# Designs tried in a protein design run: designed miniproteins, single chains, continued (5). Part 46

Each design is a single chain, and the fold is of that chain. pLDDT is the mean over its residues in the fold that is shown.

## One batch from the design tools (miniprotein)

Design m17576
Fold by ESMFold2-Fast:
Structure m17576 (fold): chain A 100 residues (1-100)
Amino acid sequence: SLEEKIEKTLEEIEQIARDILAGKIPVDQGLDRIRELVKKAIDTAYKENKLELMQKLVEKVLDIFDELEKRLTPEQRARVRAARDEILEYAQKKIDEKLK
């Protein structure tokens, strides 16, 4: 189901976040992978007209980013905030396209 696909995507994002915090992958590389996964999941939820699932996905991703911001350096935190802003803007654009 779409719900199962989104849950699996969230598990992958959480693993990438853990790998960033453990120093297993560079912050920028990890954030790029998260952006790609999130945008793909947003696109899928949008095409299936499942706005509630898209909102839940975005909310969970923001929780993950909040944890990254708390545990990373100030310089790395700025990169996380940029990724957060990009994802929020992307999701809002998709919502606006549905409402107009």
Scores: mean pLDDT 85

Design m17577
Fold by ESMFold2-Fast:
Structure m17577 (fold): chain A 62 residues (1-62)
Amino acid sequence: SISSIELGNILSEEAKKRGLDPSDVKNAIKVGVELIEEGKKHLFSEEQIKQIKELAKLMGLL
């Protein structure tokens, strides 16, 4: 979906800025969690925030 493409682009670009490999899904999810914790959750829909948090829990990042 367009929402998934937009999320992927945001996380990829931010991962690059933070010196992380954007092709690593764990890095993408970690960056998503960091952005939410920094109060930048306005970059995401409520469903995308939930998806990031659930994936982070499964990956041991939360």
Scores: mean pLDDT 77

Design m17578
Fold by ESMFold2-Fast:
Structure m17578 (fold): chain A 94 residues (1-94)
Amino acid sequence: STSDLLSRIWDAVKAAVAELRARNLSPEDEAKLLEILGAATKAALQALMAGKSLDEAIEAARQAARQKMEELNLSPELRALAEEILDGMAAAIR
């Protein structure tokens, strides 16, 4: 159901935030990664509300995240971490 999917997305977001906090990043780097996760989550929810499939919502989230990484001028190391977290979230909701 839509409610079950939204619950899984919420659990994935909570897990991703906990993982970021466990990595003891600088406040600036943590804020940037949280902003990327916010953009990805918003894009996924918008895609689902538009009637798109889960796979299309995941792709929309990845595109939004990558755009936000570019806007924030992320280091290669932070981009790699963001991609790892996004991969984990996608696996958790599939």
Scores: mean pLDDT 87

Design m17579
Fold by ESMFold2-Fast:
Structure m17579 (fold): chain A 63 residues (1-63)
Amino acid sequence: MEKVRELLQAVVDGDSKRAGELAKELIEKYGLDGDVIDRWATRALLTGNVEEAAKELEEEIKK
């Protein structure tokens, strides 16, 4: 999902407005728990590995 990568990249880049807009869209469209989003966003920030965190968050959406 491209939007998941965009969200995590926005978090890493410090674009809080874009990150908030994308997080709201994912919550509303897929019923994601905000805590799940926060977990993988924090992981992306700590590791700098957006691709790995995006893959894991995409798997959470598929469940």
Scores: mean pLDDT 79

Design m17580
Fold by ESMFold2-Fast:
Structure m17580 (fold): chain A 94 residues (1-94)
Amino acid sequence: KFRETLLEVGEELGLDVEELKGMSVDSQFNVVLSKLVEKLVEAFNKEPVDQKTIEEIKKLIERLYKVGDPEQQKQIKSALKFVERVLEERRARE
């Protein structure tokens, strides 16, 4: 179920699904989570803020969180804390 959700989320993110299928679940998760973080930071940095993309990415993150094990859920939370830190640093420069 988690692997299936990773491939579905990866497709929604525009990732190469056939390339992802050749990876381990851990590698798939790292690639997908990195892309979610990248798109979330990019959407927050637009002027005006891209609220639609933020909501879409948050929905994809929630889908992964619900099917993840406790370790995967912890990694998702850590990635979200990283996004908050990047946004705080960028606001300090403005």
Scores: mean pLDDT 80

Design m17581
Fold by ESMFold2-Fast:
Structure m17581 (fold): chain A 84 residues (1-84)
Amino acid sequence: SQEELLEEIEELLRRLMEVLKRLFENPEDEEARRELRELQARIAELLKQLSPEAQEKAIERARELLEELRKELGIPQEVEILPL
C-alpha cells in the first residue's frame, strides 16, 4: 500500500539523517559513506513505486528532516548537505 511505502521511506529517511550526522562529524567514515549510498538507492527505488501525490509528501518530509538536522548541527541554510 502507499501508506506502507511512505512508512518505509520515513524510516529510511530517519536512518539517512543519522548517517549524514555521522559524516558531518567524521567525513572519512567509509562505513557511513557506503550506508549513505545504499540508503539513497533504496529510497530512490521506493519513490518510483509511489503515486505523484505520495512522492510530493515524501520529498516534503525529507526536506523537513534535513532542516531539523541542519538546525541540530548548526549548519547555515546556504550550506548544501544533500541535493534533493
Scores: mean pLDDT 81

Design m17582
Fold by ESMFold2-Fast:
Structure m17582 (fold): chain A 57 residues (1-57)
Amino acid sequence: SAEEAIKKLQELVDKATGSARGIAQAGLGVATRYLKEGDKEKALQAAESAIKAVENA
């Protein structure tokens, strides 16, 4: 779910350092904004994209 992906992204923010942390923080901001607006699909997509970007950094 979007909430689970956002939770995983929050954990990555705490674990990541340098540029990867910046990517995770930016993605978390976008995903939580979509979730607040009620767009769970876009929130999930934003969180998953950020998670992949962090894992590839």
Scores: mean pLDDT 79

Design m17583
Fold by ESMFold2-Fast:
Order: structure tokens, then C-alpha cells, then sequence
Structure m17583 (fold): chain A 101 residues (1-101)
């Protein structure tokens, strides 16, 4: 499906941006791992695409901020890490519950 290819491209771009942020700020390696998990979940379950789009927007904002304001980029990255952890936990639980039914 053409839609699936767009989701895959969004996933790849989002993970790439998160990798760039983690390369600059190593404490955000867990953020990268959680972004990869949600990207994979969104490819398999398109209902999670809006969460992936929000993460993409926030990662891009943090990466742009890092060029001029490292402190602001770190703050945005911490907020994104918490959001992404909660999103992954809820998404994985929803998928597990769906499989158990």
C-alpha cells in the first residue's frame, strides 16, 4: 500500500533524527530505543501513526534547538523521553491486550 510506504518513510526519518540527538547527547540513547519501538509499532499498527508524527515533530524541534541553545534542547529531549516512554508502554499494552482477546 502507498500509505504503508509513507509510514515507513516517517518511521525511518523519525529514528534518524532521534539517532542524531542521541549522538550529541548520549543520555538520550534510551529515547532512541523507545522511538525505534514506537516506529516499528506504527508500521505494524497504523493507529499509532499520530503518536509517531508527534514524536517526529518533537525530535525535530529538539534537534533544531541544539544548534543554538543546548540547555533548551536537553530540556525538550527530557520531556520527549518521558512522553515516548509512556507512549511505548501504552502501545505495547494495547497490542498485548488485542492479541490476548
Amino acid sequence: EEGLERIRKLAEETVSLAQKLADEIPEFKPLLENVQKLADLAVEHPGFVPLLEEIHRRVKEAAEAYKNDKEKAIELGKQLDEFTKEAVDRAEKAVALSKAR
Scores: mean pLDDT 82

Design m17584
Fold by ESMFold2-Fast:
Structure m17584 (fold): chain A 69 residues (1-69)
Amino acid sequence: SLIDQLEAEGVRLARERGREPVTRTIQLDDNLTAHIVLQPDGDRVVLTITLHYSDGTVETHRRVLPLPA
Protein backbone atom coordinates (compact mmCIF):
# COMPACT_ATOMS: atom_id res chain seq x y z
CA SER A 1 0.00 0.00 0.00
CA LEU A 2 1.01 3.64 -0.29
CA ILE A 3 1.40 4.08 3.47
CA ASP A 4 3.62 0.96 3.63
CA GLN A 5 5.86 2.49 0.93
CA LEU A 6 6.09 5.80 2.82
CA GLU A 7 6.85 4.00 6.10
CA ALA A 8 9.60 2.03 4.32
CA GLU A 9 11.08 5.33 3.04
CA GLY A 10 10.95 6.74 6.58
CA VAL A 11 12.73 3.67 7.98
CA ARG A 12 15.38 3.98 5.25
CA LEU A 13 15.93 7.66 6.15
CA ALA A 14 16.14 6.78 9.86
CA ARG A 15 18.93 4.28 9.10
CA GLU A 16 20.89 6.92 7.14
CA ARG A 17 20.13 9.99 9.29
CA GLY A 18 18.78 8.66 12.62
CA ARG A 19 20.95 11.03 14.71
CA GLU A 20 19.84 14.16 12.78
CA PRO A 21 16.39 15.74 12.29
CA VAL A 22 15.17 15.20 8.72
CA THR A 23 12.20 16.71 6.88
CA ARG A 24 11.23 15.50 3.40
CA THR A 25 8.30 16.49 1.19
CA ILE A 26 7.21 14.17 -1.63
CA GLN A 27 4.64 15.13 -4.25
CA LEU A 28 3.10 11.72 -5.00
CA ASP A 29 0.63 13.00 -7.62
CA ASP A 30 -1.48 16.13 -8.30
CA ASN A 31 -3.84 15.18 -5.45
CA LEU A 32 -1.47 13.94 -2.72
CA THR A 33 1.59 15.34 -0.93
CA ALA A 34 3.48 13.44 1.79
CA HIS A 35 5.59 15.06 4.52
CA ILE A 36 8.05 12.81 6.31
CA VAL A 37 9.64 14.09 9.54
CA LEU A 38 12.29 12.27 11.55
CA GLN A 39 12.99 13.72 15.00
CA PRO A 40 15.72 12.08 17.10
CA ASP A 41 14.83 11.73 20.78
CA GLY A 42 17.60 10.15 22.89
CA ASP A 43 18.05 6.53 21.78
CA ARG A 44 15.03 6.60 19.43
CA VAL A 45 13.67 8.38 16.37
CA VAL A 46 10.10 9.62 16.02
CA LEU A 47 8.84 9.13 12.46
CA THR A 48 5.86 11.29 11.49
CA ILE A 49 4.17 10.91 8.08
CA THR A 50 1.56 13.52 7.16
CA LEU A 51 -0.55 13.02 4.03
CA HIS A 52 -2.20 16.11 2.50
CA TYR A 53 -4.96 15.42 0.00
CA SER A 54 -6.08 18.06 -2.53
CA ASP A 55 -9.62 18.02 -1.02
CA GLY A 56 -8.17 19.29 2.28
CA THR A 57 -8.09 15.92 4.06
CA VAL A 58 -5.03 15.46 6.31
CA GLU A 59 -3.87 12.12 7.77
CA THR A 60 -1.01 11.78 10.29
CA HIS A 61 0.85 8.56 11.12
CA ARG A 62 3.47 8.38 13.90
CA ARG A 63 5.94 5.63 14.74
CA VAL A 64 8.80 5.33 17.24
CA LEU A 65 11.90 3.57 15.89
CA PRO A 66 15.10 2.56 17.70
CA LEU A 67 18.20 4.40 16.46
CA PRO A 68 20.03 2.35 13.83
CA ALA A 69 23.17 0.60 15.06
Scores: mean pLDDT 75

Design m17585
Fold by ESMFold2-Fast:
Structure m17585 (fold): chain A 103 residues (1-103)
Amino acid sequence: SAEEGAARVEAAVLAAKPGGVVEIELTGKGDAARNAAIDIARKLSTVPEVGAVVVETSPDGEKAIVRVRHRGGEAAAKAIGDAVREALEANPEVTEVRARALG
């Protein structure tokens, strides 16, 4: 669900040190993963707690990776989690969300 996906991302942000990276991996039908990843990146482009966002998509759009460099803490976790939740609600054909901290 959008709630579960957002919660996984928030947990990964909180696990990272300030200035760390969270990696969000999306899988979906058709262009859903690509569209969700672009929505997340767009929403995070003006967030003060986010320093950089990189998006990689498979050629078919069914898989996408979003790497977000962030300041850590509750404010960053909430901002990134809210962007993920909203993107997943807008893209219901996303079937899988994974998140991990990259240091």
Scores: mean pLDDT 86

Design m17586
Fold by ESMFold2-Fast:
Structure m17586 (fold): chain A 76 residues (1-76)
Amino acid sequence: MDELVSRETRPVTVAGRPATLHVAVFKNPDGKYTAVAVVLDAQGNVLGMGVAEDDDPEKAREKAEQKALETARANL
């Protein structure tokens, strides 16, 4: 069963606009980590999402955040 390892919520700026980044990192049964990142605007609309896997929880988090932020920038 996947285990929640960390969860973070922080303010970010996307193309000059205020947004919120939510990231959760899960440990998979195979010892890898899956991170899910979501960028929400001030109204709570999803601007971008990213999912990434890595053997390192911090690298999984960074990859997921990068994907979510890139998608959010493209949607603005």
Scores: mean pLDDT 83

Design m17587
Fold by ESMFold2-Fast:
Structure m17587 (fold): chain A 93 residues (1-93)
Amino acid sequence: SMEDEVVKLIEEAEKLKDSDPNEALRKLFEALDILAKAANNYTDSRPSLELALMIMEGEKENLLFKHELLTGIELAKKAGMPKAAETFRKVLE
């Protein structure tokens, strides 16, 4: 299912967030793109992946990554994907 694909991307992003933060962000953005389409949210105000990667290079606390995880919870709820929403929440903890 689409929800299982999203959950897999979130879990892969969490595994990479400390060792390969750029790849973690790419996987997170893939999950968010799937959710935005499913939620019919075409007005998502996320920065581009390229800009997001540049912001992350200057960060000491992965604030952008955490912010996008919060966005993912809202999108997953709107898409009717409760398992994906719970997975985002666990990554934030």
Scores: mean pLDDT 80

Design m17588
Fold by ESMFold2-Fast:
Structure m17588 (fold): chain A 73 residues (1-73)
Amino acid sequence: DEIERLLEEIQKLLDEINSLLETIGKVMKAIREQKAALEKQRADLEKQVSDLETRNAEMEKRIAELKAEIEKL
């Protein structure tokens, strides 16, 4: 009876450990997915910065062309 009670308590603790390991697995998966999403956001933002820098360079070139045209007048 005491052995049966201890075995039942051990089984309950094992079930709780298995539940915790399953929860840890889910949390670790969520962390990996969040990291991947952040890495994608970083790449997208770096692309946006590059595109804006290109646009700024084009605008600066156009301003220089217009200034040169004014100086010829």
Scores: mean pLDDT 89

Design m17589
Fold by ESMFold2-Fast:
Structure m17589 (fold): chain A 86 residues (1-86)
Amino acid sequence: AEEKLKKMEEINKKALEELKPAAEEAAKEPDEEARKKARLEMAERMEPAVEEIEKLLLEIEDSEEMRRSIEEGRARLAASKAELEA
């Protein structure tokens, strides 16, 4: 349990640190289209880390709430990508 939590923390911290400057820049961006592109790029770069964290979360706590949170996150990313394709 502790090992999985620590691994999850390390994966999350690394992914967030790598993308933090881009996320802050996107948040301050007045152009909506530029913000969308930045968010999509960040989402794509985070997908491997998010997938590993999701797998670890389910190994620690396989609950309906956890599965719903994971699916909602994935749906949000898919919707953001689809918005640029439209």
Scores: mean pLDDT 72

Design m17590
Fold by ESMFold2-Fast:
Structure m17590 (fold): chain A 92 residues (1-92)
Amino acid sequence: VSFTEEQVAALEPRMQEILKEAEEKYPGDLEKQEEYIAEQIIAIGDRELTPAQKAQAEAALAEAQARMELDEREEKLLRAQIYLGLLGQQLA
């Protein structure tokens, strides 16, 4: 995801807080930290994304699931990545 300098400045404090919280809750457990980070990004997206952006994310996830290649964790991580991308576009 490409951000303007202002978008990076606005988004980075929230991302740094999430990263810090993940490390505090799950010290040394990178797998649990990654899942926690994904859950926080999804929660932000669920509140801040437009219905059209959420529909776009659901379509992308449905296509990925149709391939039957994603486990539950992989689906969660992909949802977070899609949501982060859309949040970046919204801030533009």
Scores: mean pLDDT 72

Design m17591
Fold by ESMFold2-Fast:
Structure m17591 (fold): chain A 73 residues (1-73)
Amino acid sequence: SDAEQLEAVEQQIRELEENLDKLSLEEVVERVGALLDQLQEILKASTDPELIAQANELMRRAQELAGEHYLRK
């Protein structure tokens, strides 16, 4: 279900947040990109406003990880 997919994506975002200092720039960019692709697929398929709001919040968090990495250059 979309809810299960969102839970899996949030788990992976949390793992990235916890391990950001242990990952290479390239690996973080690849992982963030994959998570953004997954969230876009959920947004395309979902009509539930609560799931859409959750997916948008997770996209914001994933984009912040990419921005934090950019600022560390």
Scores: mean pLDDT 77

Design m17592
Fold by ESMFold2-Fast:
Structure m17592 (fold): chain A 64 residues (1-64)
Amino acid sequence: LFAELAEAIKNKDWEEALKLLDEIEKKYPQLSKEYIDALREAIENKDAEKAREYLGKLYVEIKK
């Protein structure tokens, strides 16, 4: 899921990125809603740089 989301962001596949983020939120409810919401906003704004930043923050929360 996280690797697939990173690839979707890299490919600027914003619709796929939103679907993958919803799956991540559903499977990892312990993740920061603040970072999930910021990532969703970055994807909606098609801001690949901010999307990668917040995806990285979510990886740190999982401790990988």
Scores: mean pLDDT 81

Design m17593
Fold by ESMFold2-Fast:
Structure m17593 (fold): chain A 87 residues (1-87)
Amino acid sequence: SLVDKALEALRKLIETLSEEDRKKFVEIMKEIASKIKTHEENLLYVSLMMLAIAAVTEKELGAPQSVIDETFKNIEDLLKELDKLIS
């Protein structure tokens, strides 16, 4: 699923912080964005993207793994909710 691909791509981006993994994540998120039709879905998508930026920033700043994992779990929960709306 697109959700599984997005989570795997984000996990790799957080692990590597590489430009290549960032581009892979962005391409999957663009595909998800193409399925958004409502203001409610868009707000959920924006919230998800802000949390993804937070997770990457937490990793770049050397936050504890537990903090990064909690942010990632919140992203997974929101992405699953968005998937129910756009499916």
Scores: mean pLDDT 86

Design m17594
Fold by ESMFold2-Fast:
Structure m17594 (fold): chain A 106 residues (1-106)
Amino acid sequence: MKKLLEEMRAKIPELVEAQTQDVKEKYPSLTDEQLAKIREGLEKAVQAELDAAEAGASPWEARLKGAEVLKETIEKLVKENPDNEALKELLEEMEAAVEEARAKIA
């Protein structure tokens, strides 16, 4: 729905802040630097998802676009911090989200 997508775009900063806070609450061991990079990844992911939806992608196709962008960000952080269990757990969540979206695009 175009009007809903326009309203969501206006709230991207608020949505990203809320999602970053949820990640911080769930994974309190993450550093401020890691959280800043996750916030940047979330902003890009939300933007990619909304762009895909506005271009006529299905809800699952749009979600896949966002999930792939966020997964790439977290994957890089895991590679830089291989012993960080919180980042590995977050990556597993992103991998599951990507696979779920792919399965439902049919």
Scores: mean pLDDT 81

Design m17595
Fold by ESMFold2-Fast:
Structure m17595 (fold): chain A 60 residues (1-60)
Amino acid sequence: SEVQKAIDFFDKDGDGTLSAAQISGIKKASGKDLHLQAGDAITPALAEELVKVIKHLRSK
């Protein structure tokens, strides 16, 4: 649920991969480089990291 919400938030195309623009957005939001490349599949570990980023942004 939370994992899928995080994926949907960043993966607007819904194809299970990240675009260069979405990776840039994640880097800006998290303040760190998660070593992502355009076209890489969203792994479970990456999805968990995206959930943490979203929770941090929402809690402020």
Scores: mean pLDDT 70

Design m17596
Fold by ESMFold2-Fast:
Structure m17596 (fold): chain A 79 residues (1-79)
Amino acid sequence: SKKNEERVKKIRDRVDAELERLKPHLTPEQYEELRKLAEKMIKDFEKILKENPDLTDEQVDEIVDRIIALIRRRVEALK
């Protein structure tokens, strides 16, 4: 659905922006592993959108915020 495609694009753009911001603090290997984790989370999010067509924009934004927070926590755990 177009609405779900727009929602997936919004999370992808936000995740890509966060990864670029964090990139200077990571080794190339750590960055690649973080990108793989982010891609998995985006795919899981797309599945959630397909299985839950009645999700409100507020609920979607909450899920996106949690994904970004998880990415940040992963980087904070790295040296």
Scores: mean pLDDT 82

Design m17597
Fold by ESMFold2-Fast:
Structure m17597 (fold): chain A 79 residues (1-79)
Amino acid sequence: AEEAEREQRRADAQAYLERLEESREKGLAIAKEKGEKAVKLFEETLEELERILEELIANGEVDEEEVRKREAELLEKWK
């Protein structure tokens, strides 16, 4: 039923958010070492990643591999 699909999406989303929070802490620490410019770029990257994650959750297309791939691509942009 539709309810079961929503419950599964919620569980998957929560697991991904927990992993994202760990990556967020690590990324922010590295950005702080590089200076204010890096922190700003990281914050912009994080905001874009959050938007992508919201779209995937809304469509029921939360794929761990796709999320990881997009996270890596966004982090590479601010090298």
Scores: mean pLDDT 65

Design m17598
Fold by ESMFold2-Fast:
Structure m17598 (fold): chain A 75 residues (1-75)
Amino acid sequence: SKLEEERKRKILELERKEVASYSAKSINEAGIYASEEIEKRNPIGKEHIERSKEALKKTEELYEEYRKKKEELEK
């Protein structure tokens, strides 16, 4: 039915957003780790690390939001 097709389309869209948010999260985590390792040798760029952690938190929140919306649509 048209309702089933619309539901499947919304689920697919949320899955894409979930994957994108998770990928962004993983990249931010790796970047923070690398920045913290560099900072241990020369404590410059604390502001950059803090901004990266804020970005990570936002991507984590988006990932959880999309995941929950997808679960709600899937039942």
Scores: mean pLDDT 76

Design m17599
Fold by ESMFold2-Fast:
Structure m17599 (fold): chain A 73 residues (1-73)
Amino acid sequence: SDEEIEVQLAAINKRVTLSPEQQEEVRKLLQRKSELEDKLREATEKGDAQTKRSIVQEILKIQDELLKLLREG
């Protein structure tokens, strides 16, 4: 939910000082990751191995982008 994303962003901002622009980038990445995790659950339930592999790759890219932003803050 949007509330969970704001809680996660607030927790991150306590450990790493983020600009308002960086906070918006992190928020967008967390939202996209949440949406992909929902799609991954659906693909897993349907046994769609090809879609599952594609979604996992996108989640890993988002995680890498988040780690880079958190290291630079």
Scores: mean pLDDT 81

Design m17600
Fold by ESMFold2-Fast:
Structure m17600 (fold): chain A 60 residues (1-60)
Amino acid sequence: SLQDLLKLRDLYQQLLAQIQKELEEAKRKGASQEEIDRLESILQGVQDQLAELQKQIAQL
């Protein structure tokens, strides 16, 4: 169980880094506000999932 949680955390951390790069690049290139808002929503969702997962790991 712990090993699976740690693996999932690593996957979410990689996804978080990727979305952060995409968001930065979108803002730099002047992407539409709709595209930026969508990426920020995805970023927030991944951050929330990571925070919840880290809380679960910390309780073990």
Scores: mean pLDDT 86

Design m17601
Fold by ESMFold2-Fast:
Structure m17601 (fold): chain A 66 residues (1-66)
Amino acid sequence: SVADLLPEEYREGARKAIEEMKELAKNENLSEEEFRKRAYDILLRYAVPPQFHEAIIEEVLKEYGK
């Protein structure tokens, strides 16, 4: 996953963020726009660098994006 490509200090936070984002993505009533907005907040809370945000969001959307 993209988390494994991050610098070591960010990998644990990225994995936790992805887990939280996957739970969020299971909500079928949540729009893609609202999901992306909340996903950015999650990634920021786990101190994931901004340059990786889009790649992580796209991977979660591919798996659960409906």
Scores: mean pLDDT 82

Design m17602
Fold by ESMFold2-Fast:
Structure m17602 (fold): chain A 66 residues (1-66)
Amino acid sequence: SAITEALQRLTDEEKRRLGEETGLSVSNLTTLSRLARDPAAAPAVEGLLRKYSPKLAELLEELAKR
């Protein structure tokens, strides 16, 4: 998905900015990015973001547009 692809491609600057916007740590964003690269975990990450982190999902959709 666009969200999962954006999450996989996050730069350090984007992680810092997303952390500021969402309150998530860069460490948590790095973990999510890693899980998004795992085909077994990626669907669960996508579902969790849509349900529990709608602001992060919105920002990732915007990053996917570039």
Scores: mean pLDDT 78

Design m17603
Fold by ESMFold2-Fast:
Structure m17603 (fold): chain A 77 residues (1-77)
Amino acid sequence: MLKEVELKDGRVLAFLFAPTLEEAIELAPKVRDAFGADEVYIGETPYGYAVIAYDSSVKDGSVKRVAEILGIKKFYE
């Protein structure tokens, strides 16, 4: 399920959970394209892998804050 999170500056990130890293890698370009984002990251959570898509105008600090909320402990590029 694709979800959106509003950042403090009013911008929105889209994210999707995948049960494996392999599925997250396969889904990453699809999530990026569906959201219209320039960038995508994969983060490891206790419940699987989060695929996070965002516009390149969003600073990394905002992405890291969303990662904290999602419980992401490790990023994959």
Scores: mean pLDDT 65

Design m17604
Fold by ESMFold2-Fast:
Structure m17604 (fold): chain A 86 residues (1-86)
Amino acid sequence: SELDRLYEEARRLIEELRKKLEEAKKVTGNHPEILELERELEEAVRDFSARAPDVRTEEEAIALLRELNEKLRELLKRVDEIIEKA
């Protein structure tokens, strides 16, 4: 289903982001830009967790996951750009 697809995508993106952020920290020595990306990832996950219990329909769940996944893809692009330039 679309919901299962989006949930699996979110899980994979979070896993990949956490791995790449740890790599970027090793390369940059906890550069402020990497710390800000980690903060934004934590905030996105926290916002999702806070809003998830209030979701009552599959349509609302899909919308919330799409919002999360869009933010996760943005963060992943930014991490990749930092790693490539390091």
Scores: mean pLDDT 86

Design m17605
Fold by ESMFold2-Fast:
Structure m17605 (fold): chain A 74 residues (1-74)
Amino acid sequence: VKFVIPEDSSPETLKLAARIILQEARKNADKFTPEELAALEAAARVAEDPSASLEEKRRAVEQAAQIVADTLAR
């Protein structure tokens, strides 16, 4: 399944989504590689960064959601 984040998503929605994704990944940390966990943490930092553009935050959340979905489907 391909994850697509709506172009009109608010910064607050993206920040909340990134937090939830990272929390769920950390609860299942044994299922992720160190590289995947590092990518998820980097994406969460971008989503929480007030200087990051809306497009950067949207791409970060989309990437994080895809990593979690692919990993948990194994």
Scores: mean pLDDT 75

Design m17606
Fold by ESMFold2-Fast:
Structure m17606 (fold): chain A 67 residues (1-67)
Amino acid sequence: LSEEEKEKIIEEAARLVAEDPTMSGREAVIKAAKKLGKSEEEALELLEEYGDEIQRRSLQAYLDAHF
């Protein structure tokens, strides 16, 4: 994955979790990756490296939308 593609997947995954807090980070990353034409394996590698960042961004997006 290019740096730009990683950023797009992270941003989309964070948005998905912010919109549906019952969605797991794993589910969100897989959906985001598939939307961009990437594999589930690439999504899981990204989750391993950036899982905490995705969670942080999803919380920030939720707060920005509601507060």
Scores: mean pLDDT 80

Design m17607
Fold by ESMFold2-Fast:
Structure m17607 (fold): chain A 81 residues (1-81)
Amino acid sequence: SIEDELLAKLEATLRKLGYSEETIKTAVELFREAVRMLEEGASRREVVDFVVRKARERKLPEEVLVLVLTAIHEYAELREA
């Protein structure tokens, strides 16, 4: 699925950049929750606001947050294609 392909790419990128398995797991959980929210009819803005808030609460590095948001954007675009 598009979700599985983007998830695999996100995990591979974060590992290559040297992030911990705990950080990767948090990024994966946020991406999956974002996908669920989009499928349940949430707007892209609501999903971005949620992910940014949760990333900050969980003290996720800014670079990791940007990569998660990029994956979410790619997912939303590919669903509409």
Scores: mean pLDDT 88

Design m17608
Fold by ESMFold2-Fast:
Structure m17608 (fold): chain A 85 residues (1-85)
Amino acid sequence: SEIEKESELVEKVKERVRKLLEERGIKASEELINTMAALAILLAEGLLTEEDVERALSHLPEEKKKAAVEAVLEVARELKEEKAK
């Protein structure tokens, strides 16, 4: 059931994003974690494309941008798999 505590979904996604960045040795601000979590959810729902994600993260340094985009794509894929059962 998708009925939503949007805040709980966001917190779960934020935790997953944070772990993926930590595994890559990347320090991220709370603002970046929040942005990445929102992008992953919107991408998983089909409301954004991968190009939209890359554009939203274009302000980051190149090394950090690549890792952030990869993390968003991975979390979005995990969310799609969960939705598909």
Scores: mean pLDDT 79

Design m17609
Fold by ESMFold2-Fast:
Structure m17609 (fold): chain A 82 residues (1-82)
Amino acid sequence: MVDKEKEKYEKKILAFAEEMKKLVDEGKITAEQAQGAIQQAIDAESVKLKLLFGLSDDDVKEWREKVLKKVTEKTGLPPVDL
């Protein structure tokens, strides 16, 4: 089911965001670099959800908003401008 793929990709993005936050905390990258990398990851998975799993534009938008909110809550990084 598509819902399992949405959750799988959400978890993948959140794990990646936590790794990016760790690199920011270690002084290896800036918060802006971390946000850019997270944005690119969200965009890549959004394209897969739309093209491979047939999600509607509304479903993709809802998923992106949910993932962005969770990234901000877990990492304390400001919302990514998509």
Scores: mean pLDDT 77

Design m17610
Fold by ESMFold2-Fast:
Structure m17610 (fold): chain A 89 residues (1-89)
Amino acid sequence: MTLVLRAVGVEAASLEEARAAARALGEEARAAGGRRVAYGAVPNSEAPALLERVTAELRRYAAETGARLEVVDETGDAPYTALVTWERE
């Protein structure tokens, strides 16, 4: 089992649009066979702290379950960041 965390910069006019983009990424992960899919979006100023917290939580869960953690950071300088997490084999 692999835990995946993907963080993507989103060029959106509002947090609501960024959340819609995060949902679309989550639906793509689920369509590709991802399980326990979770997603959300935050303003870019909040992204570093959220990424650190989620990464730490997933690292702990990976250690407890023997899973691997894959972190993909594509945030850049976009006004919002979408985060998606899922499990794959």
Scores: mean pLDDT 86

Design m17611
Fold by ESMFold2-Fast:
Structure m17611 (fold): chain A 84 residues (1-84)
Amino acid sequence: SLRAELERRMAETLAEERAVIEQQLATLKTDEEKRQFLENLLAQVQAARDRLQAATTTETPLTRALERALDEFEAYLQEQIAKL
């Protein structure tokens, strides 16, 4: 189904993004630098969510999938910040 294919592709994309974030975090020397990096990403995710909510007047499989991906990514970033 379209939903299952979108969910699979988004999960793959999120896994790739997590790997890149973990590599970037490994290059940063202090918890303050790591927190700033993660907080910048979190702000961008929240801004993207706000834009999606403002721009969409109808709910589709794609908009639902995007909202869920943004929720999962936001939760991941918040968890990483909490571990610092």
Scores: mean pLDDT 81

